# Designed miniproteins, single chains, continued (3): the designs that were tried, part 20

Each design is a single chain, and the fold is of that chain. pLDDT is the mean over its residues in the fold that is shown.

## One batch from the design tools (miniprotein)

Design m8705
Fold by ESMFold2-Fast:
Structure m8705 (fold): chain A 66 residues (1-66)
Amino acid sequence: MVSELVLQAEAYFLAGAAYKAAGDNEGAKKYYEKAVELAKKALEEGDERARGILEAAEEAIREIEE
């Protein structure tokens, strides 16, 4: 099963994506940053399923920051 940290990271990533879709880049960035933090913790615990979420969230943050 996916770890609790991966599920939380995914939830924050989806929240970030929703804010971005609504045009709130500041709100989106905050939620993506939380997703990155949780995904990194999941990877540290050996759950490689978090890698996709981490990469997607980091890319979304870079896109917002330019």
Scores: mean pLDDT 81

Design m8706
Fold by ESMFold2-Fast:
Structure m8706 (fold): chain A 68 residues (1-68)
Amino acid sequence: SLAKQLEEDLKEFEENFDLYREMIERARRRVEAGDERVREVARRLAEAYEEAGFPEELIEGLREVAEL
């Protein structure tokens, strides 16, 4: 059923959310360590993910890294 599929998709989404958090955290640490190229990559990823309909929290996290 649609409801069962939605529950399964939500669980998979939640599991992947931790990986997204880790990616953002690592990107932020790289910028803080002096790799400013990561800001440009984060900005472009935020644009691509926004167009692809990815979660707003991931997009905002990437934008924050880009603004460091």
Scores: mean pLDDT 75

Design m8707
Fold by ESMFold2-Fast:
Structure m8707 (fold): chain A 64 residues (1-64)
Amino acid sequence: PAPRAPRLEVLHETEDEAVVRASGAYPIDLAVEAARAAFPGWEIVDLRITPDGDTVDAVLRLRR
């Protein structure tokens, strides 16, 4: 399948933690890149991936 950029949704955000949902991405790397671009310099501490047809739905937890 052709690469697809995710739709990014911030589910939770504090001064030191964020939880982000990236949906409709392919490959998963585009979901990770979108999360990193939204929170530059933050560390991804948890990544949960759910396949959704030919794309992925990912929930990422980031920490400052």
Scores: mean pLDDT 81

Design m8708
Fold by ESMFold2-Fast:
Structure m8708 (fold): chain A 59 residues (1-59)
Amino acid sequence: SMEELRKQLLEFERELLRRYLAGEITPEEAERLMKEFVEKLLGRKLSDEEFEKLKKELS
């Protein structure tokens, strides 16, 4: 469901934020990891445009 997707994305985003604040990843790496995570959840690849649209829908 969209609620489950949103919850999993929020948990992963929090993990990426913690890693960023710890100096372990860059903002570019965080963005890439987030896109890869979403692709795994959906079971398909996303274009940059599809990923941007999805981010806006979840905000």
Scores: mean pLDDT 80

Design m8710
Fold by ESMFold2-Fast:
Structure m8710 (fold): chain A 114 residues (1-114)
Amino acid sequence: MSPAEERARIRALMEARDVEGLIETLEELIERARRASPAEAPGVLGLLLDAIRAAIALAQEAGADELAARLTELLDAFEAAAARYRATGDRADLERAIELAEEVLELLKEFAAS
């Protein structure tokens, strides 16, 4: 899919309040990030950013204030790691961003299981 189509899909999942679909999308994007070349990585990180923002919006709409706060802290750390990767091209910064996205995924899975 094109980046525009992928971003539209994430928005549609958020509008539908489809937590399970967002979990599936985060899992797919995390795997893509792990396998990404340096040329592909910025695009995948951008999609992960959109997916994490969608997760925060869903948590806020659900009144899950504690979850929304924790996801926001992870988003800030993710944006910092992604910005470092964009500046350096260092694989360690990409791996840090992936680890933060995995923490978001785990919190969202716990929320969905409630």
Scores: mean pLDDT 87

Design m8711
Fold by ESMFold2-Fast:
Structure m8711 (fold): chain A 77 residues (1-77)
Amino acid sequence: SQEEILEQLEEIIKKLEELGRKYVAGEISYEEFLKKYKELMLEFAQLVSQLSPEQQKEAIEKAEEVVRKITKDILAA
């Protein structure tokens, strides 16, 4: 269902935020961060492709906001 896909996307976003937090805190290496980040982004892309074009745009915009914040936090560290 679309509700199930949206719930899975929200969980991926939470995992991305946690991954960024761990990297900034020095708990994981950059190489480990990149590997896990790429895996999460691939899962996100596969799930979002199953949504309507309208919901796909909304999900992508939300993910872009989170990625922008993570990138800013990394560059500040």
Scores: mean pLDDT 85

Design m8712
Fold by ESMFold2-Fast:
Structure m8712 (fold): chain A 66 residues (1-66)
Amino acid sequence: MKYLVKFSGDVAKNVGRVLRLIGEPDAEVKPLSENEYEVTFTGDEETAEKLVEELKSDPNVEVKEI
């Protein structure tokens, strides 16, 4: 599954979020800008859905399926 992820707010807080995405073993992360990333999940769909739900729970994170 493929998602557009956008981070807003403090850059220092965003670093932790970016590292979380990059650390996912079945995810390919392509930076589009300093705060926007294209994320492709190639592994387990349940794990991808949990991560997307976790990201969407943060008011400073926008996630859109593409």
Scores: mean pLDDT 71

Design m8713
Fold by ESMFold2-Fast:
Structure m8713 (fold): chain A 92 residues (1-92)
Amino acid sequence: MTLEELKKEKEEKVKEAEKHYKETGDGKALADAYEDLGSFYLAQEKYEEAIEYFKKALDADPNNEIARTNLLSLLRGLGREEEAKKVEERLK
């Protein structure tokens, strides 16, 4: 499988999880799918895309610890302290 094919599979899982969330209101599967995409971009050093998807994961489930930990680490690593502070304040 190519990286592009793997990305498309993860994007399709997001679409499936979005449908489930719309039907049930349960954001856990959607957060997990967004976290997987965020981690995929993080592994490729595509930090802005990783940040976007970790933020979406926390929008779906504020208790997603992996998305929170990775988002805060990325924002602080990039010197984006004001954004990191807003994320922490939102999750309190």
Scores: mean pLDDT 84

Design m8714
Fold by ESMFold2-Fast:
Structure m8714 (fold): chain A 70 residues (1-70)
Amino acid sequence: DSKKEIEEIIKKLEEMIKALKEGKMDKALEILEELVNDPEFIERFKKTDPEELIEILEAIIKQLREILKE
């Protein structure tokens, strides 16, 4: 169901944040490629500051968790 899919996305986003905090951009990109099929977006992600990416991903996780409460 859709809630289970959202929970799996949250887990993947949390794994991406962990990878970014550990300086493992390659691992974060591997997870991103599982979630999105947009090569231009992936290239922009590579060029973005890891601290900014973590902030964005944390904001997305917060929003997704609110959806799960409904």
Scores: mean pLDDT 82

Design m8715
Fold by ESMFold2-Fast:
Structure m8715 (fold): chain A 111 residues (1-111)
Amino acid sequence: MSPVEQEADRLLATIDELRKALREGKPREEVIDLINRVIAETGRLLQAAREEITDPEKLEEILKLVKNIFTEAESAIRAVRAGDREAALEEVDNIYKTAQKIREILREALA
């Protein structure tokens, strides 16, 4: 498995941990720390993708999806701070779907 695929799998695992923390009612600080970790891991995924993906069209698709994750993560932080757990969970579910799309693009680009 390539380094960029490893970063994608790590990101998906952190998103699952974040989803669990929200469902279990973990403290806001812990949830925000996990969202910040999703942001950091998405940045590492982007760096690895730029180094390993030679197809410019697929790299551009990944860049657009990464931007969506950053926007959704900021919305999730705002929802958590507002005490809106339902809105935060919706944003995290959107992040998960976007990260899965990135993983699918990586499978096609590296095959």
Scores: mean pLDDT 89

Design m8716
Fold by ESMFold2-Fast:
Structure m8716 (fold): chain A 83 residues (1-83)
Amino acid sequence: SREASREAARKILEIGEEVSKELIEKLKKEKEEEEKKYKEELEKAKELMKIDKEEGEKKKKEIEEEYKEKLEKIERGLELAKR
């Protein structure tokens, strides 16, 4: 019975490790996608600033704040998944 319990525990740990790896990979991809989106949106805001400085500056601040919030959530998720 102890051997059967150890085999079950090992299988559960293996499943847990696979799930953690998949979650870490997903979060890393999300981080890369959000960084690309952030760079693209910043370039759009810079172009808008050439036409309308106030609207461009407002959009830039909104983009920077949104990116920071998303990045913090992803980083917290990565920290939890690694534990």
Scores: mean pLDDT 80

Design m8717
Fold by ESMFold2-Fast:
Structure m8717 (fold): chain A 116 residues (1-116)
Amino acid sequence: MINLTESGGGTVAEGGSLRLSSKITGDTNLIVKVAWWMKKEGEEERFVASIDLLTGEVEYGEEVKGRATISYDKSNNTSYLDLSDLKKEDTAVYYKEAVTFLGEVFRGEGVKVTVV
């Protein structure tokens, strides 16, 4: 069984920065990719960032390019999403997906970020 625990949400001033984290527990050896998504109230979910755990290749959504950095610490099985130059439109619930080599997807509950 695979579980994801996110932290680092809260209220942040416009122009500020924050780090979100998500720890994977359980059978982490099955995980080949982690991705961060955002969901705004009344909107479809949007891709934020991903990292391939086998190659280290990263991808970013167009609206966050230049403002987001994704990383993964294999020693503690934690993904970090660093966001800078926060805008009011960055207000959303942010959550991580972990993808197994079989294409199974596990999703965390997410953390709320409010930009004021």
Scores: mean pLDDT 84

Design m8718
Fold by ESMFold2-Fast:
Structure m8718 (fold): chain A 66 residues (1-66)
Amino acid sequence: MTYRVTLTGSVEVNIGIVLRLIGRPDVEVERLSEDTYRVTLTGSEEENEAILAELRADPAVVVEPL
C-alpha cells in the first residue's frame, strides 16, 4: 500500500519521524517536497497497520492513500 505523508510539526520532530520510517524494514520512503513523502509499506498486514496507527496517532502527521 502507498501513502502520502505530510509532516506539519517542527523540523526536529519531522526529521525524527522520517528517520524512524527509513530505519524500518519493508518501508520505502520517497521525498516529494520538504514536508511531503511517498511511503510504500511492503511488510505484513499487521506490521503495516501498526505503522499506519502510529503515524495517524500524531496530530502533526497527515496520512492519505495514494
Scores: mean pLDDT 81

Design m8719
Fold by ESMFold2-Fast:
Structure m8719 (fold): chain A 98 residues (1-98)
Amino acid sequence: SKEQLLQEAGNILVQEGYLTKEELNQFIDLYNSNPEAVTEHLQEYANNPKAQPKVKYYYLLVQIVEEPQNIEKLQQLMKEINLPPASSEQLLKIIESN
């Protein structure tokens, strides 16, 4: 499910210290309440160089559930947030398994 994929992918970001477990749970609840509005908002802010770093993390999570087949874009987003190679590989395996 999209929620399970968000939880599994988001747990990698929590493990690496990008998000707290509370922030991840709050984001999943927000996304589930209105996926289209959250996706649109994050797409707009992700292209703003003055956007808060956490916007990039949430945007990566949304792209994973909305466009899991776009591996090149996902890899680029992982590089932009400086996600460690081992965590990036683990995240890609989670995406492939769903």
Scores: mean pLDDT 83

Design m8720
Fold by ESMFold2-Fast:
Structure m8720 (fold): chain A 71 residues (1-71)
Amino acid sequence: MKLSKEEYEKLKKELEKVAGDSDTIDGRTVGEILKKYGKANDVEVRKILKEVDTDGDGVINYKELLKKLSS
């Protein structure tokens, strides 16, 4: 998944809003944000979520997600 700088910044802002005071966001919500702002397809979303959801709890650390997206 390749993001433009503008796409990445918009995605980062939305993730920060959803996370609030937490470092984590629900994986379903993250998937929706990735599709809408990151233009990711279903396969890319599933792969990314699987890689960052190390606990398998469906809860995503958004800072680790941002690292994966910046590549």
Scores: mean pLDDT 76

Design m8721
Fold by ESMFold2-Fast:
Structure m8721 (fold): chain A 66 residues (1-66)
Amino acid sequence: MEERVERATRALKEMARDLLDRGESLEEVKEMVRRGARTLVAAGYLSEEEARRVEKETIRFAEEYA
């Protein structure tokens, strides 16, 4: 359980950083993170609660990095 959350968080943080480094807006990156978390729930990899935690942590990371 926690291992999947950690892996998802790491992957989305890497994606967010790469997008910001390429000049994507913080708003676009936040939307992409939300979409990514939603996709993981739809695929059955994360619960809705786990996806919320991943989304919240990744968005905070993106806001601090931007």
Scores: mean pLDDT 83

Design m8722
Fold by ESMFold2-Fast:
Structure m8722 (fold): chain A 89 residues (1-89)
Amino acid sequence: SKEELAQQYADIAETALENAVKAAREGNKSQAARYAMAASIVLTAAQLEGLKLSPEQAERLRKLFREYAEVSGDEELAENLIKLVDELS
């Protein structure tokens, strides 16, 4: 179902973001950026497929993007991707 597919996309994006946050905290800026871009690609694909996130999935992703912004300093990317999560909600 589209709901099951949305869950899979959310899980992939969440894992990528958790890895991005971890890499950023470890000072590995290039690896952090690659993981953040992977999350961006997955969420963009979800939007193109017309998928919708549950409120719980959306809030977990927003929390991770805010955390990524804090540890990476990439406020612009995080803000843009939070807007994408809002469109998927």
Scores: mean pLDDT 88

Design m8723
Fold by ESMFold2-Fast:
Structure m8723 (fold): chain A 75 residues (1-75)
Amino acid sequence: KKIEEAKKLIEEAREAIKKGDVEKAEELLTKASDLVDELRQEAEEDPEKREELEKEVEELEEELAELSEEIAKAK
């Protein structure tokens, strides 16, 4: 659920960059980053789900890093 929401926010942020709305992209990046931080905490608290959540979180972290650099270049 949170993984899918984070992916959606990242995609919406990239669309905002394409439209020239850098401020909107920054807001969406912040929301996605917050969700990824929550997922990291959940992975630490639940050992049974840790392996699967950790893999998804790593993928989302890479996407957030790329998005952050795109926003910085657009400024």
Scores: mean pLDDT 80

Design m8724
Fold by ESMFold2-Fast:
Structure m8724 (fold): chain A 58 residues (1-58)
Amino acid sequence: MEELEEHEKRIRELIEKAKEYIDEGGKKALELIREKGLEGSFEGMKALSDALSEGFEK
């Protein structure tokens, strides 16, 4: 449970950073992550992108 709190903090930090980068140029960052995901952690990156997109947009 305590570990979850620390994990959520990091997630929130990333969300805040992503919001700023998306407005400035997060599109390129997402594109790079997607390419890395396909070469490495495809499932992990895809899950992260979906969660971020669904949670952030909606």
Scores: mean pLDDT 58

Design m8725
Fold by ESMFold2-Fast:
Structure m8725 (fold): chain A 74 residues (1-74)
Amino acid sequence: SEKAKEAADLLATGVEQRDNVALAKAGKIIETMSKEELEDAIEYVRKQLEEGKISPETAERVIAALEQVLKAKE
């Protein structure tokens, strides 16, 4: 989904560039996301990692953050 990609891209930018504004924007989007959209975002990040478009360290941090939010919705 577009929302999943936007949230994941903003989280990755925030982590990679130490951009607190990007992290805050990502947080606002994530707060509105469904479980399915969070799962889509995690899968998107895993695919970006496989394609070498994101560092392993950034991918791990982004996935961990999304998984924590997903777990909290259970």
Scores: mean pLDDT 85

Design m8726
Fold by ESMFold2-Fast:
Structure m8726 (fold): chain A 95 residues (1-95)
Amino acid sequence: SRITAESLLAAGNRYFKEGDYSKAIEYYQRAIETDPESEFTPRAYYNLGLAYFRMGDYSKAISSFQQSIDLATRMNATVLVDRSRQNLDKVRSSL
């Protein structure tokens, strides 16, 4: 069976829900690397930002949310842009 960006994102989401943020980060990064132009890539960056924020890596969380905003804006994914901006503000308020 072929591993896809979508299946890797789904695996990352399972680890995130279990609280295994290190494994979630690994799978989100693999999803991004597998297909950087995928419609799933802005979501992978958003979830990567959440995982880094949970781990206290604020600089990587900020960078990940900024990538999600940029890509989601190009795709007109307005709900994801709004969610990424809200979480970016939360990270910045924690500094």
Scores: mean pLDDT 88

Design m8728
Fold by ESMFold2-Fast:
Structure m8728 (fold): chain A 63 residues (1-63)
Amino acid sequence: MSGLELARALVRRELGLSEEEVERLVAMAQHGATRAELRAFARRAGVSEATVRGAVDALRQLA
């Protein structure tokens, strides 16, 4: 199992996200994301902007 696969599983479990939401976080980590995109994701997922930023940063380091 790759580090990215493990990170996806942990983010999904900890934040209560769907697989589709985790894939969006991975895309944001790979291509970058604006503050507006991070905020929109946070509101839709029911988590804080800081939590989303932390998840994106962690996924970026493991990708």
Scores: mean pLDDT 77

Design m8729
Fold by ESMFold2-Fast:
Structure m8729 (fold): chain A 97 residues (1-97)
Amino acid sequence: LDDVFRAEAPAALRGVLASLREILERLQKGEDPKSSEVVSLLTAAMIYATLAALSGDPLARQVLEKLLKASKAIDEGNVEEAIKYLQEAIRLAEAGL
């Protein structure tokens, strides 16, 4: 089980980084955080982070926790808080690569 998820963990974290960087750029440019594009990118990042976390990686779990907080901030209309959590998730994911 661990061997299967371990092989995918680096690719999953790279996928998270790519999605999060695009979301951050879009939000900083004033795009609607509830747009289908932002929602799709956030969903992809959460799927990749979940896959990495299933391998038992505590860093991937922390990234997922930050993404859940960013998603909640978006639901509450707090774009500034969402950007903060996305930046923290990017920093954590970069440390894991």
Scores: mean pLDDT 77

Design m8730
Fold by ESMFold2-Fast:
Structure m8730 (fold): chain A 70 residues (1-70)
Amino acid sequence: SADEIARAGSQIINELETTNPSLTPEMGEEMQRAMETSLEELREMLAELGVSEEDIETIVRGVEEAKKRA
């Protein structure tokens, strides 16, 4: 469901805020949108933030599974 995807996105954004204190709400919203609309954009954003390719793959799979269950 959309709520499940939103929850997963909020958790990821909170973790990223710990690493990047300058992360704005607008940046967080953009990442949330990417989780729902473009996994490719999500991958690029995570890579720019220094997330490992392995972790990016895990996150993307999690989002895809949440979308599949919706």
Scores: mean pLDDT 69

Design m8731
Fold by ESMFold2-Fast:
Structure m8731 (fold): chain A 92 residues (1-92)
Amino acid sequence: SSSRQNRRIGGRMNSMTPDQAYDRFRSLTPQDVAQILIEMPGMSTDIVQQGMQSLVDSGQVSISDIQQMRDRMGQSNTQSSQIIQQTLQQLQ
């Protein structure tokens, strides 16, 4: 049930501006944001960057969580995996 809701949210975010997407991600739990980013690998680079920034700003994600996201998304979208890799370097 939560995976269906997260797919609906992710689909809406692709039609948003980066600022709107950031505000929307900040209204969600970090776990829901991570799940949306993992399940929607076709998201634009700007939207993925706003999602990653919201996770960092939440202070509730570990380096291991972001590594798992990179590995999962890297199989589907090289550009998104590069954004996640940059976020990992910011947290170290």
Scores: mean pLDDT 69

Design m8732
Fold by ESMFold2-Fast:
Structure m8732 (fold): chain A 92 residues (1-92)
Amino acid sequence: SASLQKELDALVEELRKEGYEVKVKVDGTTVTIEIKSENVTSLTAAALTAIGLGLDGFEVEVRIEGDTLTVVIRAPTEDQALQAAIEVLKSL
């Protein structure tokens, strides 16, 4: 929904103001999140949240390369993908 997209966009801008390098791409029911941070605790929390979503029936791919965390979420609906992305970002 446009409302969830606006919430996601606002959260991304808030995190950028806090010093995170955050990129989010939405392609239908697939959302790709890229987070770059030297804060290993925050990246670990986001990665664990994403893994938890995978256990709850979402298709989730998590990659950590240096200081960059990449999460790909595939959901049954676009709104569920956006909600999952918001949950991952709120765990930072």
Scores: mean pLDDT 83

Design m8733
Fold by ESMFold2-Fast:
Structure m8733 (fold): chain A 61 residues (1-61)
Amino acid sequence: MSGEEAVRLVAEALLRDPTLSLEEATEIAVKAGMDRKTALGVAKAVREAGAERVLAALDAA
């Protein structure tokens, strides 16, 4: 599975529930096939940038 798909799943989950913990967001990316270290970085980045902004960036690419 591509890294882009994992990022999209994390962003969609945070958009649906912005109270998701960092650990829960990380596990979503891990379940999507991402390495745990990369998944943690993605979860942090999506939380800092905001799920709507991340999804807009993915749709523009």
Scores: mean pLDDT 79

Design m8734
Fold by ESMFold2-Fast:
Structure m8734 (fold): chain A 96 residues (1-96)
Amino acid sequence: AGELPEELEDLTPEQIEALIKHYEKVIKDNPYFADFYTALGYVYLQAGKYEEAIKYFEKAIKINPKNKNAWRLLGLVYEKLGKTEEAEKYRAKADA
């Protein structure tokens, strides 16, 4: 329903847990809505759980390959992992 924030914000552990539970619940009701997978991936990215973040962004892209936010955030994860070539590749997909 809403777009993801343009900026990464500092989330408390309690906020992260609440958001994970929320999006897991809405995904059960809407398993093919790419935006909810992108949102859950973003929450895992904020938690520093990069493997889980990648998993959910990849699910979002499989459902909607035109999801610019999922491609952009996948680039951000690889940038945080120090994988510059992969980050640039995923950023290019977001801009295409």
Scores: mean pLDDT 79

Design m8735
Fold by ESMFold2-Fast:
Structure m8735 (fold): chain A 63 residues (1-63)
Amino acid sequence: SMKRELAQQAARLAMQGNKAENEGKYEEAAKLYREASRLARQAGADEAARILEEKSREAEKKS
């Protein structure tokens, strides 16, 4: 289904964001988490989207 595909894409972007954060690439991590949050919302995963938005803001503060 479309929602499942969007959720899987959001998960992949979130993993890329986590990797970027672990590498100290905070600006890149913030962008990846923001994109993941957007896709999670489109998938109806509102709680996951909120968490990813928060991760994006935290990464942005470190950049």
Scores: mean pLDDT 89

Design m8736
Fold by ESMFold2-Fast:
Structure m8736 (fold): chain A 108 residues (1-108)
Amino acid sequence: SEAREEAEEAERAAREAEEAAKKGDGKKAAEEAVEAAGEAGRAAEAAFRSKDKEEAELAARAAERAARAATEAAKAAGKSGPLETSRASGAAAGAAGSAWMARKAAEK
């Protein structure tokens, strides 16, 4: 399913963002966090269209991870500059919104 594929990609990008942040690579962390947020958003939209609760739960979990990864990326990006910090912070907000939407799609 599109929701499952996008959720898996979002979790992969979130993991890459987490690892880059741990290494102090703020630019890569922000870049991967933006990718994770975008993929999580697509997963949430696909789950909302499918009306499948299991897909909505997967999308919500992926978006929640993407939001946490983006928060860590923003901390790491602080030394890289305001653009990278702004991108990572925007990704965190976007992923949090996607998580909310996916959780709503999982409700009956």
Scores: mean pLDDT 86

Design m8737
Fold by ESMFold2-Fast:
Structure m8737 (fold): chain A 54 residues (1-54)
Amino acid sequence: GEKLEVIKKILDDAIENFKEAVKKNKDEILKNLSEELSEKDLEEFKKYLEEKLK
């Protein structure tokens, strides 16, 4: 019903806002991880992150 569609919209907006927050902090996250991870592991993580943000 109508209430369910409103709840779905709220959830979709919350998910989008969360993805945008992660995107804004992506470079800082990757920079911090570059000190801890090998180049290969960092590239695998980048691909994983990009897939999750679709």
Scores: mean pLDDT 79

Design m8738
Fold by ESMFold2-Fast:
Structure m8738 (fold): chain A 55 residues (1-55)
Amino acid sequence: SGAEVIARVAQADTGADPAALLAAVRAGASPEEIGRLTGLSPEKAASLRDAILAA
C-alpha cells in the first residue's frame, strides 16, 4: 500500500519502525506522539501523519 511505502521511506530518514509508525497513525496518534517515534518536529510529524492517512 502507499501508506506502507511512506512508512518505509520514513524509516530510512528517521530510523523509526514502519510497523509501529503505521499502527500509531491508524490509532489516531498526535503529531507529538509521532514526533517521539521519529524524532521529527510536530509540524513535520503532522505532515507525515497526513501523508500516510491520504495514501
Scores: mean pLDDT 84

Design m8739
Fold by ESMFold2-Fast:
Structure m8739 (fold): chain A 60 residues (1-60)
Amino acid sequence: ETPREKLLKLIAEILNLIGDEINLEREYKEGKISEEEYEAKKKEIEEKIKKLREEMKKLP
């Protein structure tokens, strides 16, 4: 796997997580999930994005 291929995969993964966060906000606004559930899931998404950004920093 080339550094370029890895970078593109990481970018795609981050974009998908951003999409998940947008959908989560919509579900919260629609009253489909509780505030506690929204905050917990949002934190999980943010932690995943942070890990992916750290992986990007390790690429040559």
Scores: mean pLDDT 81

Design m8740
Fold by ESMFold2-Fast:
Structure m8740 (fold): chain A 60 residues (1-60)
Amino acid sequence: MKIEELIEKARKEVQEAVAAGDLDTARRIANRLMRELSDLGVDPNEAAEIARKILEEALA
């Protein structure tokens, strides 16, 4: 799976979880994305930043 596709999928899932009021699921999806990105060779700090921005955007 391409990194961009993984990020896009997670963004949609996080937005749906937040819209449903399920913040625990939104956090789990963000944490899963961070681990998946790191497994694909993305820097752990960069992966964490991407996951954080997705969660922040969904909560805006």
Scores: mean pLDDT 82

